# Designed miniproteins, single chains, continued (2), part 23

Each design is a single chain, and the fold is of that chain. pLDDT is the mean over its residues in the fold that is shown.

## One batch from the design tools (miniprotein)

Design m4819
Fold by ESMFold2-Fast:
Structure m4819 (fold): chain A 62 residues (1-62)
Amino acid sequence: SLEAGIEALRAALEARIATLSGVARLVGEAELEEAVAAFREDPEAALARMTPSLRAIVEAAL
Protein backbone atom coordinates (compact mmCIF):
# COMPACT_ATOMS: atom_id res chain seq x y z
CA SER A 1 0.00 0.00 0.00
CA LEU A 2 1.05 3.63 -0.37
CA GLU A 3 1.13 4.06 3.42
CA ALA A 4 3.41 1.00 3.78
CA GLY A 5 5.76 2.53 1.20
CA ILE A 6 5.76 5.84 3.09
CA GLU A 7 6.60 4.05 6.37
CA ALA A 8 9.46 2.18 4.68
CA LEU A 9 10.81 5.42 3.16
CA ARG A 10 10.55 7.24 6.51
CA ALA A 11 12.33 4.41 8.37
CA ALA A 12 15.18 4.28 5.82
CA LEU A 13 15.72 8.05 5.91
CA GLU A 14 15.46 8.19 9.74
CA ALA A 15 18.22 5.56 9.93
CA ARG A 16 20.39 7.80 7.72
CA ILE A 17 19.98 10.88 9.96
CA ALA A 18 19.92 9.06 13.34
CA THR A 19 23.59 9.85 14.14
CA LEU A 20 23.47 13.47 12.91
CA SER A 21 23.36 16.47 15.29
CA GLY A 22 22.92 20.24 15.17
CA VAL A 23 22.15 21.86 11.82
CA ALA A 24 22.81 18.60 9.90
CA ARG A 25 20.03 16.84 11.85
CA LEU A 26 17.59 19.72 11.26
CA VAL A 27 18.36 19.70 7.52
CA GLY A 28 18.01 15.90 7.39
CA GLU A 29 14.65 16.00 9.18
CA ALA A 30 13.35 18.71 6.80
CA GLU A 31 14.57 16.73 3.75
CA LEU A 32 12.86 13.59 5.10
CA GLU A 33 9.49 15.39 5.37
CA GLU A 34 9.94 16.84 1.85
CA ALA A 35 10.80 13.37 0.48
CA VAL A 36 7.67 11.86 2.09
CA ALA A 37 5.52 14.70 0.70
CA ALA A 38 6.99 14.24 -2.80
CA PHE A 39 6.35 10.47 -2.65
CA ARG A 40 2.74 11.04 -1.55
CA GLU A 41 2.19 13.54 -4.41
CA ASP A 42 3.73 11.41 -7.20
CA PRO A 43 4.91 7.93 -6.11
CA GLU A 44 6.11 6.84 -9.57
CA ALA A 45 8.22 9.95 -10.15
CA ALA A 46 9.63 9.74 -6.61
CA LEU A 47 10.58 6.06 -7.04
CA ALA A 48 12.36 6.89 -10.33
CA ARG A 49 14.52 9.48 -8.50
CA MET A 50 15.53 7.11 -5.65
CA THR A 51 18.78 5.13 -5.49
CA PRO A 52 18.32 1.47 -6.56
CA SER A 53 18.70 0.22 -2.96
CA LEU A 54 16.18 2.68 -1.48
CA ARG A 55 13.73 2.04 -4.35
CA ALA A 56 13.92 -1.74 -3.70
CA ILE A 57 13.10 -1.25 0.00
CA VAL A 58 10.15 1.07 -0.71
CA GLU A 59 8.76 -1.06 -3.60
CA ALA A 60 8.93 -4.22 -1.42
CA ALA A 61 6.75 -2.43 1.18
CA LEU A 62 4.11 -1.26 -1.34
Scores: mean pLDDT 82

Design m4820
Fold by ESMFold2-Fast:
Structure m4820 (fold): chain A 62 residues (1-62)
Amino acid sequence: MDENKEAIEKAIKEALEKGDKERAEALAQSLDDALKYAAPEEKEFIQKLLDELEKKSGIKAD
């Protein structure tokens, strides 16, 4: 993975480990925004991260 993808995954893991709902929600919104105009391969990756956030924290992006 490139540096940007690694940084995003790390931020998500840290938010989930700390139970930081506000940070997790902010990350979910940022990912949802990126998903709307991402390339097909990036879209799959972003969707996987959103699914992980929902499953572990119950947070959904709009």
Scores: mean pLDDT 72

Design m4821
Fold by ESMFold2-Fast:
Formats: C-alpha cells, structure tokens, sequence
Structure m4821 (fold): chain A 79 residues (1-79)
C-alpha cells in the first residue's frame, strides 16, 4: 500500500540521517558523500510516490537503493 511504502521511506530517511550524523562525527568524508547521495535519492522516491507513482515500483526501487547503499557503506567502513 502507499501508506506502507511511505512509512518505509520515512524510516529509511531517518536511518540515513542518523548514519550521516555519525559519519560526519567520524570525519569519514567518503561515507558522508555516499549518505548524502542516498538521502537525495530517498527524497526523490518520496516525491514520486506523493506525485502518484505506483507504490510497488517505489518499494522495489527503495529496496534496491538501500541494498546498494549498504554494500557501498560496507566497502567504505571495511577498507
């Protein structure tokens, strides 16, 4: 449902903002850049959902984006 996907987006945005704050405190410029890009993409998905995009398509893109971002952050923090 649209409400479920909107809740997932709000949760992802909040988690990303918390992760960004931590990365900034650590001085990890690469992680900061990844997380800022992630937040921009999450906001684009939120705007598209509110503009009438299919909630199932937004959900698929959200899950793919989140997985990709998690892999990128793992590489940054494990390097």
Amino acid sequence: SKEEVEEMLEKAIKSAEEALKKAEEEGNEEAVEVLKEYLERLEELRERLRAGADPEEIKKELLELTGETQERLKEVYEA
Scores: mean pLDDT 87

Design m4822
Fold by ESMFold2-Fast:
Structure m4822 (fold): chain A 55 residues (1-55)
Amino acid sequence: MMPSEKEAFRSIIEDEALPEDPEEAQKQLEEERKRAQKSWSELSQKEIFDKLVNE
Protein backbone atom coordinates (compact mmCIF):
# COMPACT_ATOMS: atom_id res chain seq x y z
CA MET A 1 0.00 0.00 0.00
CA MET A 2 1.49 3.29 -1.15
CA PRO A 3 -0.58 5.88 0.75
CA SER A 4 1.36 5.66 4.04
CA GLU A 5 0.36 9.26 4.72
CA LYS A 6 -3.33 8.37 4.60
CA GLU A 7 -2.80 5.29 6.76
CA ALA A 8 -0.91 7.23 9.43
CA PHE A 9 -3.60 9.91 9.53
CA ARG A 10 -6.36 7.31 9.78
CA SER A 11 -4.54 5.56 12.62
CA ILE A 12 -4.31 8.79 14.60
CA ILE A 13 -8.00 9.57 14.14
CA GLU A 14 -9.01 6.03 15.05
CA ASP A 15 -6.81 6.11 18.16
CA GLU A 16 -8.60 9.19 19.47
CA ALA A 17 -12.09 8.02 18.56
CA LEU A 18 -13.76 5.67 21.00
CA PRO A 19 -15.34 2.52 19.54
CA GLU A 20 -19.09 2.44 19.04
CA ASP A 21 -19.40 -0.73 21.09
CA PRO A 22 -19.77 0.26 24.76
CA GLU A 23 -17.98 -2.92 25.85
CA GLU A 24 -14.94 -2.10 23.73
CA ALA A 25 -15.03 1.52 24.87
CA GLN A 26 -14.94 0.44 28.50
CA LYS A 27 -12.10 -1.97 27.79
CA GLN A 28 -10.03 0.72 26.09
CA LEU A 29 -10.65 3.16 28.93
CA GLU A 30 -9.62 0.54 31.49
CA GLU A 31 -6.44 -0.22 29.54
CA GLU A 32 -5.58 3.47 29.29
CA ARG A 33 -6.19 3.89 33.00
CA LYS A 34 -3.92 0.97 33.82
CA ARG A 35 -1.19 2.47 31.66
CA ALA A 36 -1.51 5.86 33.34
CA GLN A 37 -1.47 4.26 36.78
CA LYS A 38 1.65 2.26 35.95
CA SER A 39 3.40 5.35 34.64
CA TRP A 40 2.49 7.19 37.82
CA SER A 41 3.82 4.36 39.97
CA GLU A 42 7.11 4.23 38.07
CA LEU A 43 7.58 7.99 38.33
CA SER A 44 6.93 7.90 42.06
CA GLN A 45 9.31 4.98 42.59
CA LYS A 46 12.10 6.72 40.70
CA GLU A 47 11.67 9.87 42.76
CA ILE A 48 11.78 7.93 46.03
CA PHE A 49 14.79 5.97 44.85
CA ASP A 50 16.63 9.14 43.87
CA LYS A 51 16.02 10.59 47.32
CA LEU A 52 17.23 7.44 49.06
CA VAL A 53 20.40 7.21 46.97
CA ASN A 54 21.25 10.88 47.45
CA GLU A 55 22.65 11.01 50.93
Scores: mean pLDDT 60

Design m4823
Fold by ESMFold2-Fast:
Structure m4823 (fold): chain A 80 residues (1-80)
Amino acid sequence: SGELRRAERRRRLVKDYIDAIKKNIDTLSEEEQKEVIEDLERDVARFRAEAAKSTDPRVQELYREMAEELEKTIEEIKKK
């Protein structure tokens, strides 16, 4: 379905985005790092909402995995 293909594409983009953040986060100011955390927290909320709205268990799982990967990334940034 189009929904599943969209979720799969988004999961790949999320992994690339996390990798880019991890490579660059240490070059950012404390204020810029806080903005990144806020952006990631909004994405977590969005993906949790997408998981809750979907009736396809595969789509639900992909969005849950994306949210969990972002939550882990937020925790790693906050530990600095």
Scores: mean pLDDT 88

Design m4824
Fold by ESMFold2-Fast:
Structure m4824 (fold): chain A 78 residues (1-78)
Amino acid sequence: LRKEAEELIKEAEELEKKKQYRVAAYLYVEAGELYFKEGEYEKAIELYKKAIELAKKAKDEELLKKAEENLKKAEEAK
């Protein structure tokens, strides 16, 4: 699971460099969900905050809401 999450982060970073903010934000949410399942809440929080920033740049309201909900769950879990 850690390797899958790290691969998603690398892909998201490449997409962010290409200004593909919506897809990058989605991948950061997926990576954060993997860390959350492993109990690594601080790492999940970091990734969800990154997803929120990129979702705002993409103006994707659904993705923003999902990332904010996931962030709240991770903050409450630690």
Scores: mean pLDDT 85

Design m4825
Fold by ESMFold2-Fast:
Structure m4825 (fold): chain A 59 residues (1-59)
Amino acid sequence: AAERARRAAEAAARAGASPEHADKAGVYWGTGNPEGARAAALAGGSEEGAREAQKAADE
């Protein structure tokens, strides 16, 4: 779980996560995947970054 969450965070960061959307990414995973939410926040996730992270996690 932690390994996949970390990979998802890296994918989000690579997708060019915007700082403005970082809060949104955290909210998206706040109710389902706390590890993923934290990873996305650390990577500076964004709305698009959140989707990329979720795709990577589903793999």
Scores: mean pLDDT 55

Design m4826
Fold by ESMFold2-Fast:
Structure m4826 (fold): chain A 87 residues (1-87)
Amino acid sequence: MSKEEQIRLKFAALGQVLVALSAAEMGDRETAIEALKGAIETVEKVDSPYKEEILKKLQEALEAVENGDLDTARKYALEAIRLLDKD
């Protein structure tokens, strides 16, 4: 992948996680699940030293949303956002 394509994928994943976070806070479980699944798929294509940790955080957020634990989902989604913003 080109460097430009990798940057685009990181921004796409960030946007998907932000959508999921917003949906989860509003109680829109279906949209939050869809957005988190999309973010996981996008991050799998990203070349990053934090890739495995980001995927783990996104999976934890997804499981929390599926269980109705919105506080835990928000925590892990924010941690994923921080890691996506790293080098």
Scores: mean pLDDT 83

Design m4827
Fold by ESMFold2-Fast:
Structure m4827 (fold): chain A 94 residues (1-94)
Amino acid sequence: SPEELIEELRKQTLDLIRAADAGDVEKVEESAKKLVETIKRLYDELPNLSEEQRLEAEIALSLALMTLVMLKHSPNEEIRKIAEEALKEIEKLR
């Protein structure tokens, strides 16, 4: 459901933040890949959402994208690369 997809995106965004804070590159890569997949599914679903669901989806998407943008400034080079690749993949959906 759209609600489950939005909630999963929120959870994945928090998982990504925690992994990055811990410096766990492998978990950052795994979390970023899952995040991109969920974002793709949510973009496909956007035209079918109610106005309220669309607002919730846009907020969740904005938080996920902002997190990836912040990770481009990580002190860890590998985390920066993962964030850059994730953002490039998401840009293809626009």
Scores: mean pLDDT 87

Design m4828
Fold by ESMFold2-Fast:
Structure m4828 (fold): chain A 63 residues (1-63)
Amino acid sequence: MISSEGVALASALNLLIGSGELSFDRVREAGIRLGYLDENATLSDLFNLSAEQLRELMRRVRP
């Protein structure tokens, strides 16, 4: 079940990446270390993560 909070957090990460404030490569690396993402992960895969996973990912990748 996709939560509204999860969608909002994924959208926030996507905006930070699009604005240049955050690198997607850095987000993917952190996600791989946390076990949330694989090496073939794309921006759309962020929308498949839970709100808890997205909060932890955001905490790790702060600009």
Scores: mean pLDDT 77

Design m4829
Fold by ESMFold2-Fast:
Structure m4829 (fold): chain A 55 residues (1-55)
Amino acid sequence: TTTTLDLEVRAPGLTPEQIARLLEAMASGDVEALRKLAEELRGVDVEFTGTLTTS
């Protein structure tokens, strides 16, 4: 199976720690890590948009 994830993030209010965690999750392609980060970042100025395609 082939899975493609396209993710766009706009997050001007992130701390360096949050940015580092986000970049690591994006580099690994770990959707669960990205969801956890999104939940941690509730209440800050962060916008995630993503499209998941499975073939």
Scores: mean pLDDT 64

Design m4830
Fold by ESMFold2-Fast:
Structure m4830 (fold): chain A 91 residues (1-91)
Amino acid sequence: MSLVEGPEAGDDIAEQAAAARPVLEANIRALEEEVERLKKTAKVDEKVKAEALALLQPEVDAVPAEMRAAMTRLAELYAEYYGLKKELEKK
């Protein structure tokens, strides 16, 4: 069988990632809906979005590879949200 003790820390992280997936998906959906709602009122500032995404990149890099796609999507949505919020605050 392919069952190996190996790095248990890595296995624990993979199990935690699997358990966290439904929460991540729910957060992504909620943020996606909010971003779409805000986009009806304001346009995303591309520079603010890029700055926010750059600030979030270390957090994305810190997660396991299996979760990186979901974390990248969440970071992109948060960056758009931040860009929209900044423009709404100016108004």
Scores: mean pLDDT 69

Design m4831
Fold by ESMFold2-Fast:
Structure m4831 (fold): chain A 60 residues (1-60)
Amino acid sequence: SRAEDLAQLHALVDELAEQMGLTPEQVDELKRLAESLLAQGQSLDEARTAVLERAAELTK
């Protein structure tokens, strides 16, 4: 379900925050990105890939 997919993406963002030292603002940005992508009809895997790419850009 969308709620389960959102929960998985939020968990991924929280894991990335610990691994990469993301700020609370960056965490909120990634969670909003995940929500937007699922709302646009992207799959869980597509949204996960986009979140990972954005997190990498934030740490450059």
Scores: mean pLDDT 85

Design m4832
Fold by ESMFold2-Fast:
Structure m4832 (fold): chain A 61 residues (1-61)
Amino acid sequence: MEAEQEAERLWRERSEELARRLAEKTGLSVDTARALLEHELSKLSPAERVEALRRLEAWLA
């Protein structure tokens, strides 16, 4: 679906920012934090991914 292209783009943008903050909080490298984030999210349904991002954002706020 065309909507997947937009979702993927926004997802990548947010994941990049969240990975940086996650790395700062955990002491991991940004690349490692990003890989872990993508790995976890890839196992989730689309709805669960949205919730996971909200939770992560709250933890990093």
Scores: mean pLDDT 73

Design m4833
Fold by ESMFold2-Fast:
Structure m4833 (fold): chain A 63 residues (1-63)
Amino acid sequence: PMTRLDEWVDYGVTWVLTTHSLDEPLETLVERAMAEAERRFGVPEEDREALRKRIAEALEQAR
């Protein structure tokens, strides 16, 4: 659901921004955020592509 996806994005992005340098490659930061969100919430496989896209967009905007 959209509400859960937004929560996963916010959590993953916030976690990466508070624990890692934005000097790392975008792809690396996206993978770190994805792994952490999946560990915390158990993201369904069907939602992973949408989550990855939104995390990438948010992290790119933060650079």
Scores: mean pLDDT 78

Design m4834
Fold by ESMFold2-Fast:
Structure m4834 (fold): chain A 96 residues (1-96)
Amino acid sequence: MKEELEKRLIELLKKKGGKEVKLNVSSITLATLVAMGLVSEKAEELIKEGKLEEARKLIEEYTSRIEEILQKLKEGKMSEEEAIEELKKIIEEIEK
């Protein structure tokens, strides 16, 4: 599971022309990048299968949820641990 998530993050960074990221970044940053990356990957698969509307809905739904989590964290309405937990939940949902 964790190994697969790290592999997907690396693949997404390669697609966007990114450099290798140090794995000792904050857990929130890592979880956010993985969640957004998996949303992008699943959306690409849906587009490849001709499911454009599903891809659009998936991007909108999960991007909105991720932004809401990060906003609550910035406002102090959510702890760092709670934010990481919610992001992991999103990652698990995307994998279904």
Scores: mean pLDDT 72

Design m4835
Fold by ESMFold2-Fast:
Structure m4835 (fold): chain A 85 residues (1-85)
Amino acid sequence: MEYLEKGKKLFSEGKYEEAIKYFEKAIEKDPNNAEAYFYLGAALMELGKYEEAIEYFQKALEIDPNFELAKQGIERAKALKEEAE
């Protein structure tokens, strides 16, 4: 998927806000794309938006319950949120 790949490239360059726009477009094209929800959560986590990140990792798991990286993302985002409080 073109939007997902563009988002991943921007994410790797540290352009998290721009990456989010492409991940949102990927979800709009395919609402069952667990990977797009995962990367959206990961980008939000890098921006310190831990509660929103957890929500999107949860959506990825609803689509793919065996998505181990999304489970790990939830745990990490919760730990970072506690650290920020």
Scores: mean pLDDT 86

Design m4836
Fold by ESMFold2-Fast:
Structure m4836 (fold): chain A 61 residues (1-61)
Amino acid sequence: MEEAVEKGRELAKRLLGLSDEEIERYLTPEQLVGLAEAAKHMPPLTPEFVERLRAAILARR
């Protein structure tokens, strides 16, 4: 579990450009594990798609 959370955190930083504070605020450890698992089945993401995803996450308080 701990390694999967860390992998999800690294994916959020690399793919979505989120900071550690944003990850702690907007994503739970369970969501980070889910992100790491989903990434095994995701096609390569375009920069435009990543930018839209990042904007959607940051729109949350």
Scores: mean pLDDT 69

Design m4837
Fold by ESMFold2-Fast:
Structure m4837 (fold): chain A 64 residues (1-64)
Amino acid sequence: SDEEIKEQIRKELEKLLEEAKKNGDEETVSAIEAALSRLDELTPEQQQNVLENLKRLYESRLKE
């Protein structure tokens, strides 16, 4: 269901937020917090795209 998908995406974003905070990545933290604040305004597909983009950016930054 859409609610289950939204809950899963939110948990993944929260997990990514904690990792970014642990690594002192203030830019990624700000981006994730902004995404979380507007998450309920987005469709599940848009929420998934936001999650994937933030994951890719974070992982890319960790790899230098």
Scores: mean pLDDT 81

Design m4838
Fold by ESMFold2-Fast:
Structure m4838 (fold): chain A 75 residues (1-75)
Amino acid sequence: AEEVVELARRLAEAIEAGDVERAKEELRRLSEALESVLPRSVAATVIPAIELVAMIALLGAADPGLIVELAAEAA
């Protein structure tokens, strides 16, 4: 749980900085961590939701902090 929330914060910080390459790297790390701690069926729902929010946040249309809330709620 703690590691997932920390990775989600790093992703949110990369998005806030506008660093698309860093955001992609942190999203990959978060997805791997979620797959390791969540049941397969839950991970299959949560990971695409986080990917969608991250994409919308990179476009400036969502709060990157929502990624942290979603990861904390899932874990």
Scores: mean pLDDT 81

Design m4839
Fold by ESMFold2-Fast:
Structure m4839 (fold): chain A 65 residues (1-65)
Amino acid sequence: TTYTVELLDADGNVVGSATSTDSTLTVKWEGPSGEYTLKVTVDGQTSERKVTAKAGEEITVTVSL
């Protein structure tokens, strides 16, 4: 099972994306610090949540597969 993760800025623009088959995905964030919307799509189902990212820190996403 493959899932897609998209990170959206405050204006709804996709600023980052990744695909994975692992239940945990870790990404080092090199963009501006702030609040973003994390959009996860698994088997056609989409969920969104707010995340706080800091420049140079890791964002960890856990997905039920």
Scores: mean pLDDT 75

Design m4840
Fold by ESMFold2-Fast:
Structure m4840 (fold): chain A 60 residues (1-60)
Amino acid sequence: SKKKKIEEFADEYMKKRYEEFEKLIDKWEELGVDPEEVRKLLEKIAPEIEKEIEKKLKEI
């Protein structure tokens, strides 16, 4: 069904995003960044990512 195809595309896109985030986390660990500070930064970044997604969806 069309819903399954949409879910498959969403999963693939999310997978690529997670890979990018994992690379960033690995680099932050190498720099000796505190995990709690990383969590705080992610909490600040998440709303910005959501806004960008909403903007892109509005263009469709």
Scores: mean pLDDT 71

Design m4841
Fold by ESMFold2-Fast:
Structure m4841 (fold): chain A 97 residues (1-97)
Amino acid sequence: LDAGIAAFNASDYSAAIAAYKAYIAANPSDATAYLNLGIAYFKLGDYSKAIACFKKAISINPNNAIAYLNLANALAKLGKTAEANACTAKADAILAS
């Protein structure tokens, strides 16, 4: 995980993806690792893979408002405005509670 974070901070998103995937293989229930993997895919413009990672993070931790906001951004990049708005509303509801 630390190697993935270091690569991400250096803007080496391909190295970050490889490191996060290796970490997740050993730690399949770490919602934060899926969130970080999704952000790395988003930075590379792979919005479909980013969406899959954010959905996985949400499935592990459904109260993660940050994961919903990142999902909304990725959906908006694909023109899925109604789905993006629903995710933003869900994040706002979590933050309000």
Scores: mean pLDDT 82

Design m4842
Fold by ESMFold2-Fast:
Structure m4842 (fold): chain A 70 residues (1-70)
Amino acid sequence: ERRERVLEAAEQAAEKYGEDGEFILRVVKNALDAGADDETIEAFALIAAASSVNPEKGKEIADLVLEAIR
């Protein structure tokens, strides 16, 4: 399922990137739980990445989540 793929990608990113990945995972998980569509999940992941402690690493994590959605 798409939701499982996105969650799995975000979980892997959280494990690799620590606090920045965990923050993005939380945002993506909340969006998925709310029944958000792909565009909403994409927007939230990108916003979370920009708001991360390290925005550069946050962007890499967001890109991984977006690739899983596609």
Scores: mean pLDDT 69

Design m4843
Fold by ESMFold2-Fast:
Structure m4843 (fold): chain A 76 residues (1-76)
Amino acid sequence: MSEEKKKKEKEEERKKLARMIGLVLRIMGLLIDAVLEGAPQEVIDRLEELLKRALEAMKKGDLEAVERLLEEAERL
């Protein structure tokens, strides 16, 4: 049997990462939709900035920051 402590840490890390990936993909989807719909360049630029910030937050493991960035993106 694997040590439960190492198994739990890996499972929690994977679940958190999967959730962050899902949120980042949602921001990316909003950016793609904005480009395809011909949204104003200012909206596209802001979505690109939010996506970049979300990727940086994901690399740092900051789920709460990724969630806030998605909320901001959804307001555009």
Scores: mean pLDDT 80

Design m4844
Fold by ESMFold2-Fast:
Structure m4844 (fold): chain A 59 residues (1-59)
Amino acid sequence: MAMTPEQRENGIRAAAQLLRDGGATREQAKQLLMRVGGASEEEAEEIVEEGERLAREGV
């Protein structure tokens, strides 16, 4: 299903935290976004990719 812009922003930040802290792999973060966050597969992929960028920047 389509996420709201606010849900997408929150998803990006959550993914960044999980990836930065080593709490989840990229694949696990994507699955969480799809199952818990209600993201489509394409939306989850985009959110995780942006989350990786934020994790590298040290959010």
Scores: mean pLDDT 75

Design m4845
Fold by ESMFold2-Fast:
Structure m4845 (fold): chain A 95 residues (1-95)
Amino acid sequence: MEFSEEEKVEAEIIRFARQVARDGLPRDEIRKLAKEKGFSEEEIEVIYELAQLIRDDEARAAAGHKYSLEEAWQRGERIRDIRKKIREIAKKKVA
């Protein structure tokens, strides 16, 4: 299956966010590495949001904490917002 140019941009953002989340990097280090890799300021901001979401999910799993209905709703809103931002960034880059 061939990826569109937009899907390639989205995948790059997601891969980097997962990497920095796993490494537990602070914001300043994430910014430095992202700039070295050629990410824009808009991409860096969404990388922060996605990395924080991944870390929050991992921390909850480690603690054995179950989501309340309110927490599940808030998590869903965070995911939707991040996805929208990533798609808008990818669309701008390909245009």
Scores: mean pLDDT 81

Design m4846
Fold by ESMFold2-Fast:
Formats: C-alpha cells, structure tokens, sequence
Structure m4846 (fold): chain A 91 residues (1-91)
C-alpha cells in the first residue's frame, strides 16, 4: 500500500540521517537513535501522533547540533519531516 511504502521510506531516511549525523556528532546520533526507536514503536502501534512527535524532536536535534550549511543533512532532515507529513495525511 502507499502507507506501507511511506513507512519503509521513513525507516530508510532515519537510518541515513543517523549514519550521517554520526559522522559529525556521535552523541547527537545516539540521541537520535533513541528517538528513532520510539518512532518505530509508535509506527508499529499505529500511533501516528507519537510518531510525528518523535520525528519533530529528531528534526530539532539536527538543527541544534549540525551546521545549517550541511546540505546532505538539511536534505535528510527535510525528507524525514516530509515523509511523516505524508504518513499523517495517508493515515
């Protein structure tokens, strides 16, 4: 389904984001990994509001800990936020 596709894309985007953040700030990457685990739990439970809250917090950490001129991280951040908005619209 479209929703299953979006969920799979979000999981891949979160993995890419964690790996890329880990190259610049390993502590921030560990914090994001913990939030991503909570996001996966919310996703498995069908709790879209909890999923969105965790991904917003991930976006806040990226803005706080990563230089704003890192284009790859800015694109990954925008991608995870956009995917969550699409999941909310599809759910």
Amino acid sequence: SELDRLKAELERALEELIERVGRVDPEAAEEIRRLAEKAREALAAGDIAALAAQVVRIGELVLARVPPDDTELAELRARVLALVAEIEAAA
Scores: mean pLDDT 85

Design m4847
Fold by ESMFold2-Fast:
Structure m4847 (fold): chain A 80 residues (1-80)
Amino acid sequence: AEENLKKGKEALSKGDFDTAIKYYEEAIKINPTAEAYHNLGAAYLGKGDYEKAIEAFRKAIELDPENETAKRGLKIAEGM
């Protein structure tokens, strides 16, 4: 989980959104966390898949209702 989350973040920082999505999906299969769903949403935003970004951010908020970063991400995706 930690390793997949780290590799996803590295791919995201390089603009490799498809690789980031793959690693975040693997992290979620092992341990579904608000952080993993938030990062998945950010990767979908970068790719331009706003519908999937919204879904991922909503899951992050469901797991952590006080996650202000995921709430900001959702607002951005909904405004696209």
Scores: mean pLDDT 84

Design m4848
Fold by ESMFold2-Fast:
Structure m4848 (fold): chain A 81 residues (1-81)
Amino acid sequence: SEAERLFAEMRAAGRDTNAVYLEALRLLREGREELARRLWELADREQNRLAGRPAVPAELEIGSEEGLERMIAELEAALAL
């Protein structure tokens, strides 16, 4: 998928999972909500792997487009963007 390709390219370029979350935020602001959601999901999977949590990706806790926007807003606030 487009999200899987973009995620792979960013990771191959040495971008960390925080950079992937920020790219998802950028895509959401551009109106690419489905791509942003998929990219966020891939970042969560990788973050869980790096933290020693289950390798299988979990769905977004909030599970909705509005939920994705809220999670991205919370991350943006935490990162002082």
Scores: mean pLDDT 69

Design m4849
Fold by ESMFold2-Fast:
Structure m4849 (fold): chain A 105 residues (1-105)
Amino acid sequence: PLPETPVGMADAAAEGNLKRGASRILTATWKALFLYLAGEYAEADRVAVSVIGDSSASLYERLARLARELGFDPALVERIAAGDRDAVAEALRLVGKRINEEVNK
């Protein structure tokens, strides 16, 4: 994808964070949540499937499962599973904070 597209931006940010020592699960979760909020639903789903595996679950359920694997608040996880866009935005903020904590220690 082109660097100026949401997919290109997400790819560059994820690669940069991995090079700085961020975990694969945090970078993949950040990328999936960012792509969903950018309207790139197919790419967001592909990223989520790459971490938690393929299933008949919806994109919302896969994003919720990623948040659950990271130990997020069960109430936030349930809101993500229900398709609450504000909950996805909050999860993106929390994942970004955890990435910064990992790369800066």
Scores: mean pLDDT 81

Design m4850
Fold by ESMFold2-Fast:
Structure m4850 (fold): chain A 76 residues (1-76)
Amino acid sequence: LRKEGDELVEKAEKEEDPREATLLLLEAALLYAKAGDEGGAHQALGRAGRLARGDPELEALVRKTADEVHKIVEEL
């Protein structure tokens, strides 16, 4: 899970499309949360939020994913 999250973050850094990079970072955030890596999850969410700025659909996905991350972390 954490290693898979790291791989998605690396892929996002090489991704030229901001939308695709945002989606990869959101998936990484969920994987980090499931692995118990709260710090990694929040860092990925922060990066996704910056890339999503100005895209209402992506901003909504970032908020939804942040809520999911919060629920996962709270249940650990």
Scores: mean pLDDT 80

Design m4851
Fold by ESMFold2-Fast:
Structure m4851 (fold): chain A 87 residues (1-87)
Amino acid sequence: GSPSKTKIYVNGKLVDEIEVEPGESKEIKIEVEEGDKVEVISEDEFGSSRSELEMKESGELIIKSINYEKRTLTSMKLGEQRKFSSN
């Protein structure tokens, strides 16, 4: 496996970027408002994945990125809302 990069955009602006080593997981918390568009892009040697979520309420959004040697998975959670993506 190789390191993967996870980039987080809010309303088209890059707000955070993390690098996740093979077999590692990392979690990021960001503050969001209702109507914000959150985009998460994960990229590694096998490709890229993109997920987008429009926020229905304000709060803290938890983004988790996991590097499974051959692929990276990302998830987003706010309260009971959840979204998964993979590459």
Scores: mean pLDDT 73

Design m4852
Fold by ESMFold2-Fast:
Structure m4852 (fold): chain A 65 residues (1-65)
Amino acid sequence: SKEEKLKEAQEYVDKAVEAALRGDFDTAAKHLAKALDIYLEIGDEQGALEAASRFQRAVDERRRR
């Protein structure tokens, strides 16, 4: 269902953010890619933009440390 796919995408975003905050950018990018694929598959453009924004903020925070 769309709801199950949204939950899966959100879990991948959370994993991507956590990996980015640890400085594991390779793992973070892979998780973000999976999340974005799901958002695009279900047509949730807003969800994709918000996921990318959350990821960018995590990357920026890690670089400031």
Scores: mean pLDDT 87

Design m4853
Fold by ESMFold2-Fast:
Structure m4853 (fold): chain A 98 residues (1-98)
Amino acid sequence: MIEELKKKAEAGDPEAALKLGVIYFREGKYDEAIKWFEKALEIDPNNAEAYLMLGLAYFKKGDYEKAIEYFRKAIEVSTSPFVRELAERLLKRAEEKL
């Protein structure tokens, strides 16, 4: 699965890059997750889920300022009420950590 997702992401599939990032995120490999979420945004710069996941990865690393930045971007580009509401809640939690 991981090798297949890497090949698809390298071939320009933003969904594969996002899924691969989520796998690394769940394993606690936040730096690797960040690279794949960044790859998803290189392919699709308006991907609200990729911004949301970047924010979460930086939050897990304790970089609350970057987490806030990416949650704000997720809100800005989101067309999904669910993603926007989740990003707004996470933004508030990150701001409370400063």
Scores: mean pLDDT 87

Design m4854
Fold by ESMFold2-Fast:
Structure m4854 (fold): chain A 75 residues (1-75)
Amino acid sequence: MDPSVEEFLEEARELVERARELVRNKAPVEELEKLLKRAEELLELAKRVLPQPYVEELERYVEEIRELLEERKRE
């Protein structure tokens, strides 16, 4: 794997794990929204440089963060 591909996927995985921690700790919704914005920015950058299968993987991570944000808003 190209180092840049691994860096994108690793950052995306870290953002998901951080989002899960924020939900677990009942952190403010605004913190989760900032995380989602970073993940969306990472995805837009990835769309320009990564092959489609890796972009699809990043899209799944971004979707998970969106779902976690929705769950947090319900709590």
Scores: mean pLDDT 81

Design m4855
Fold by ESMFold2-Fast:
Structure m4855 (fold): chain A 66 residues (1-66)
Amino acid sequence: KEKEIKELKERIKKLEEEIKKLEEELEKLKADPNADKKKILELEIEIGVKDVELGVLKLILKKLEK
C-alpha cells in the first residue's frame, strides 16, 4: 500500500504540473486580444479533462489511505 501511495502521489504531482502549464498558456492566450478563440476553448477542454483525471487519482489515493 505505501509504495502504491507514493506512486499515486508522484502521478498526481506530475499531472498538477501539466495542468499548471496549460493554465499559464490559457492565461497568456486570454490576455492576447488577437488570440484564436478556438485555441482558447481547446485548452479549456484539455484542462477540464486533466482535472477530471486528477480528481479520480485523488479519489483512489483517499481510498488507499482508508
Scores: mean pLDDT 82

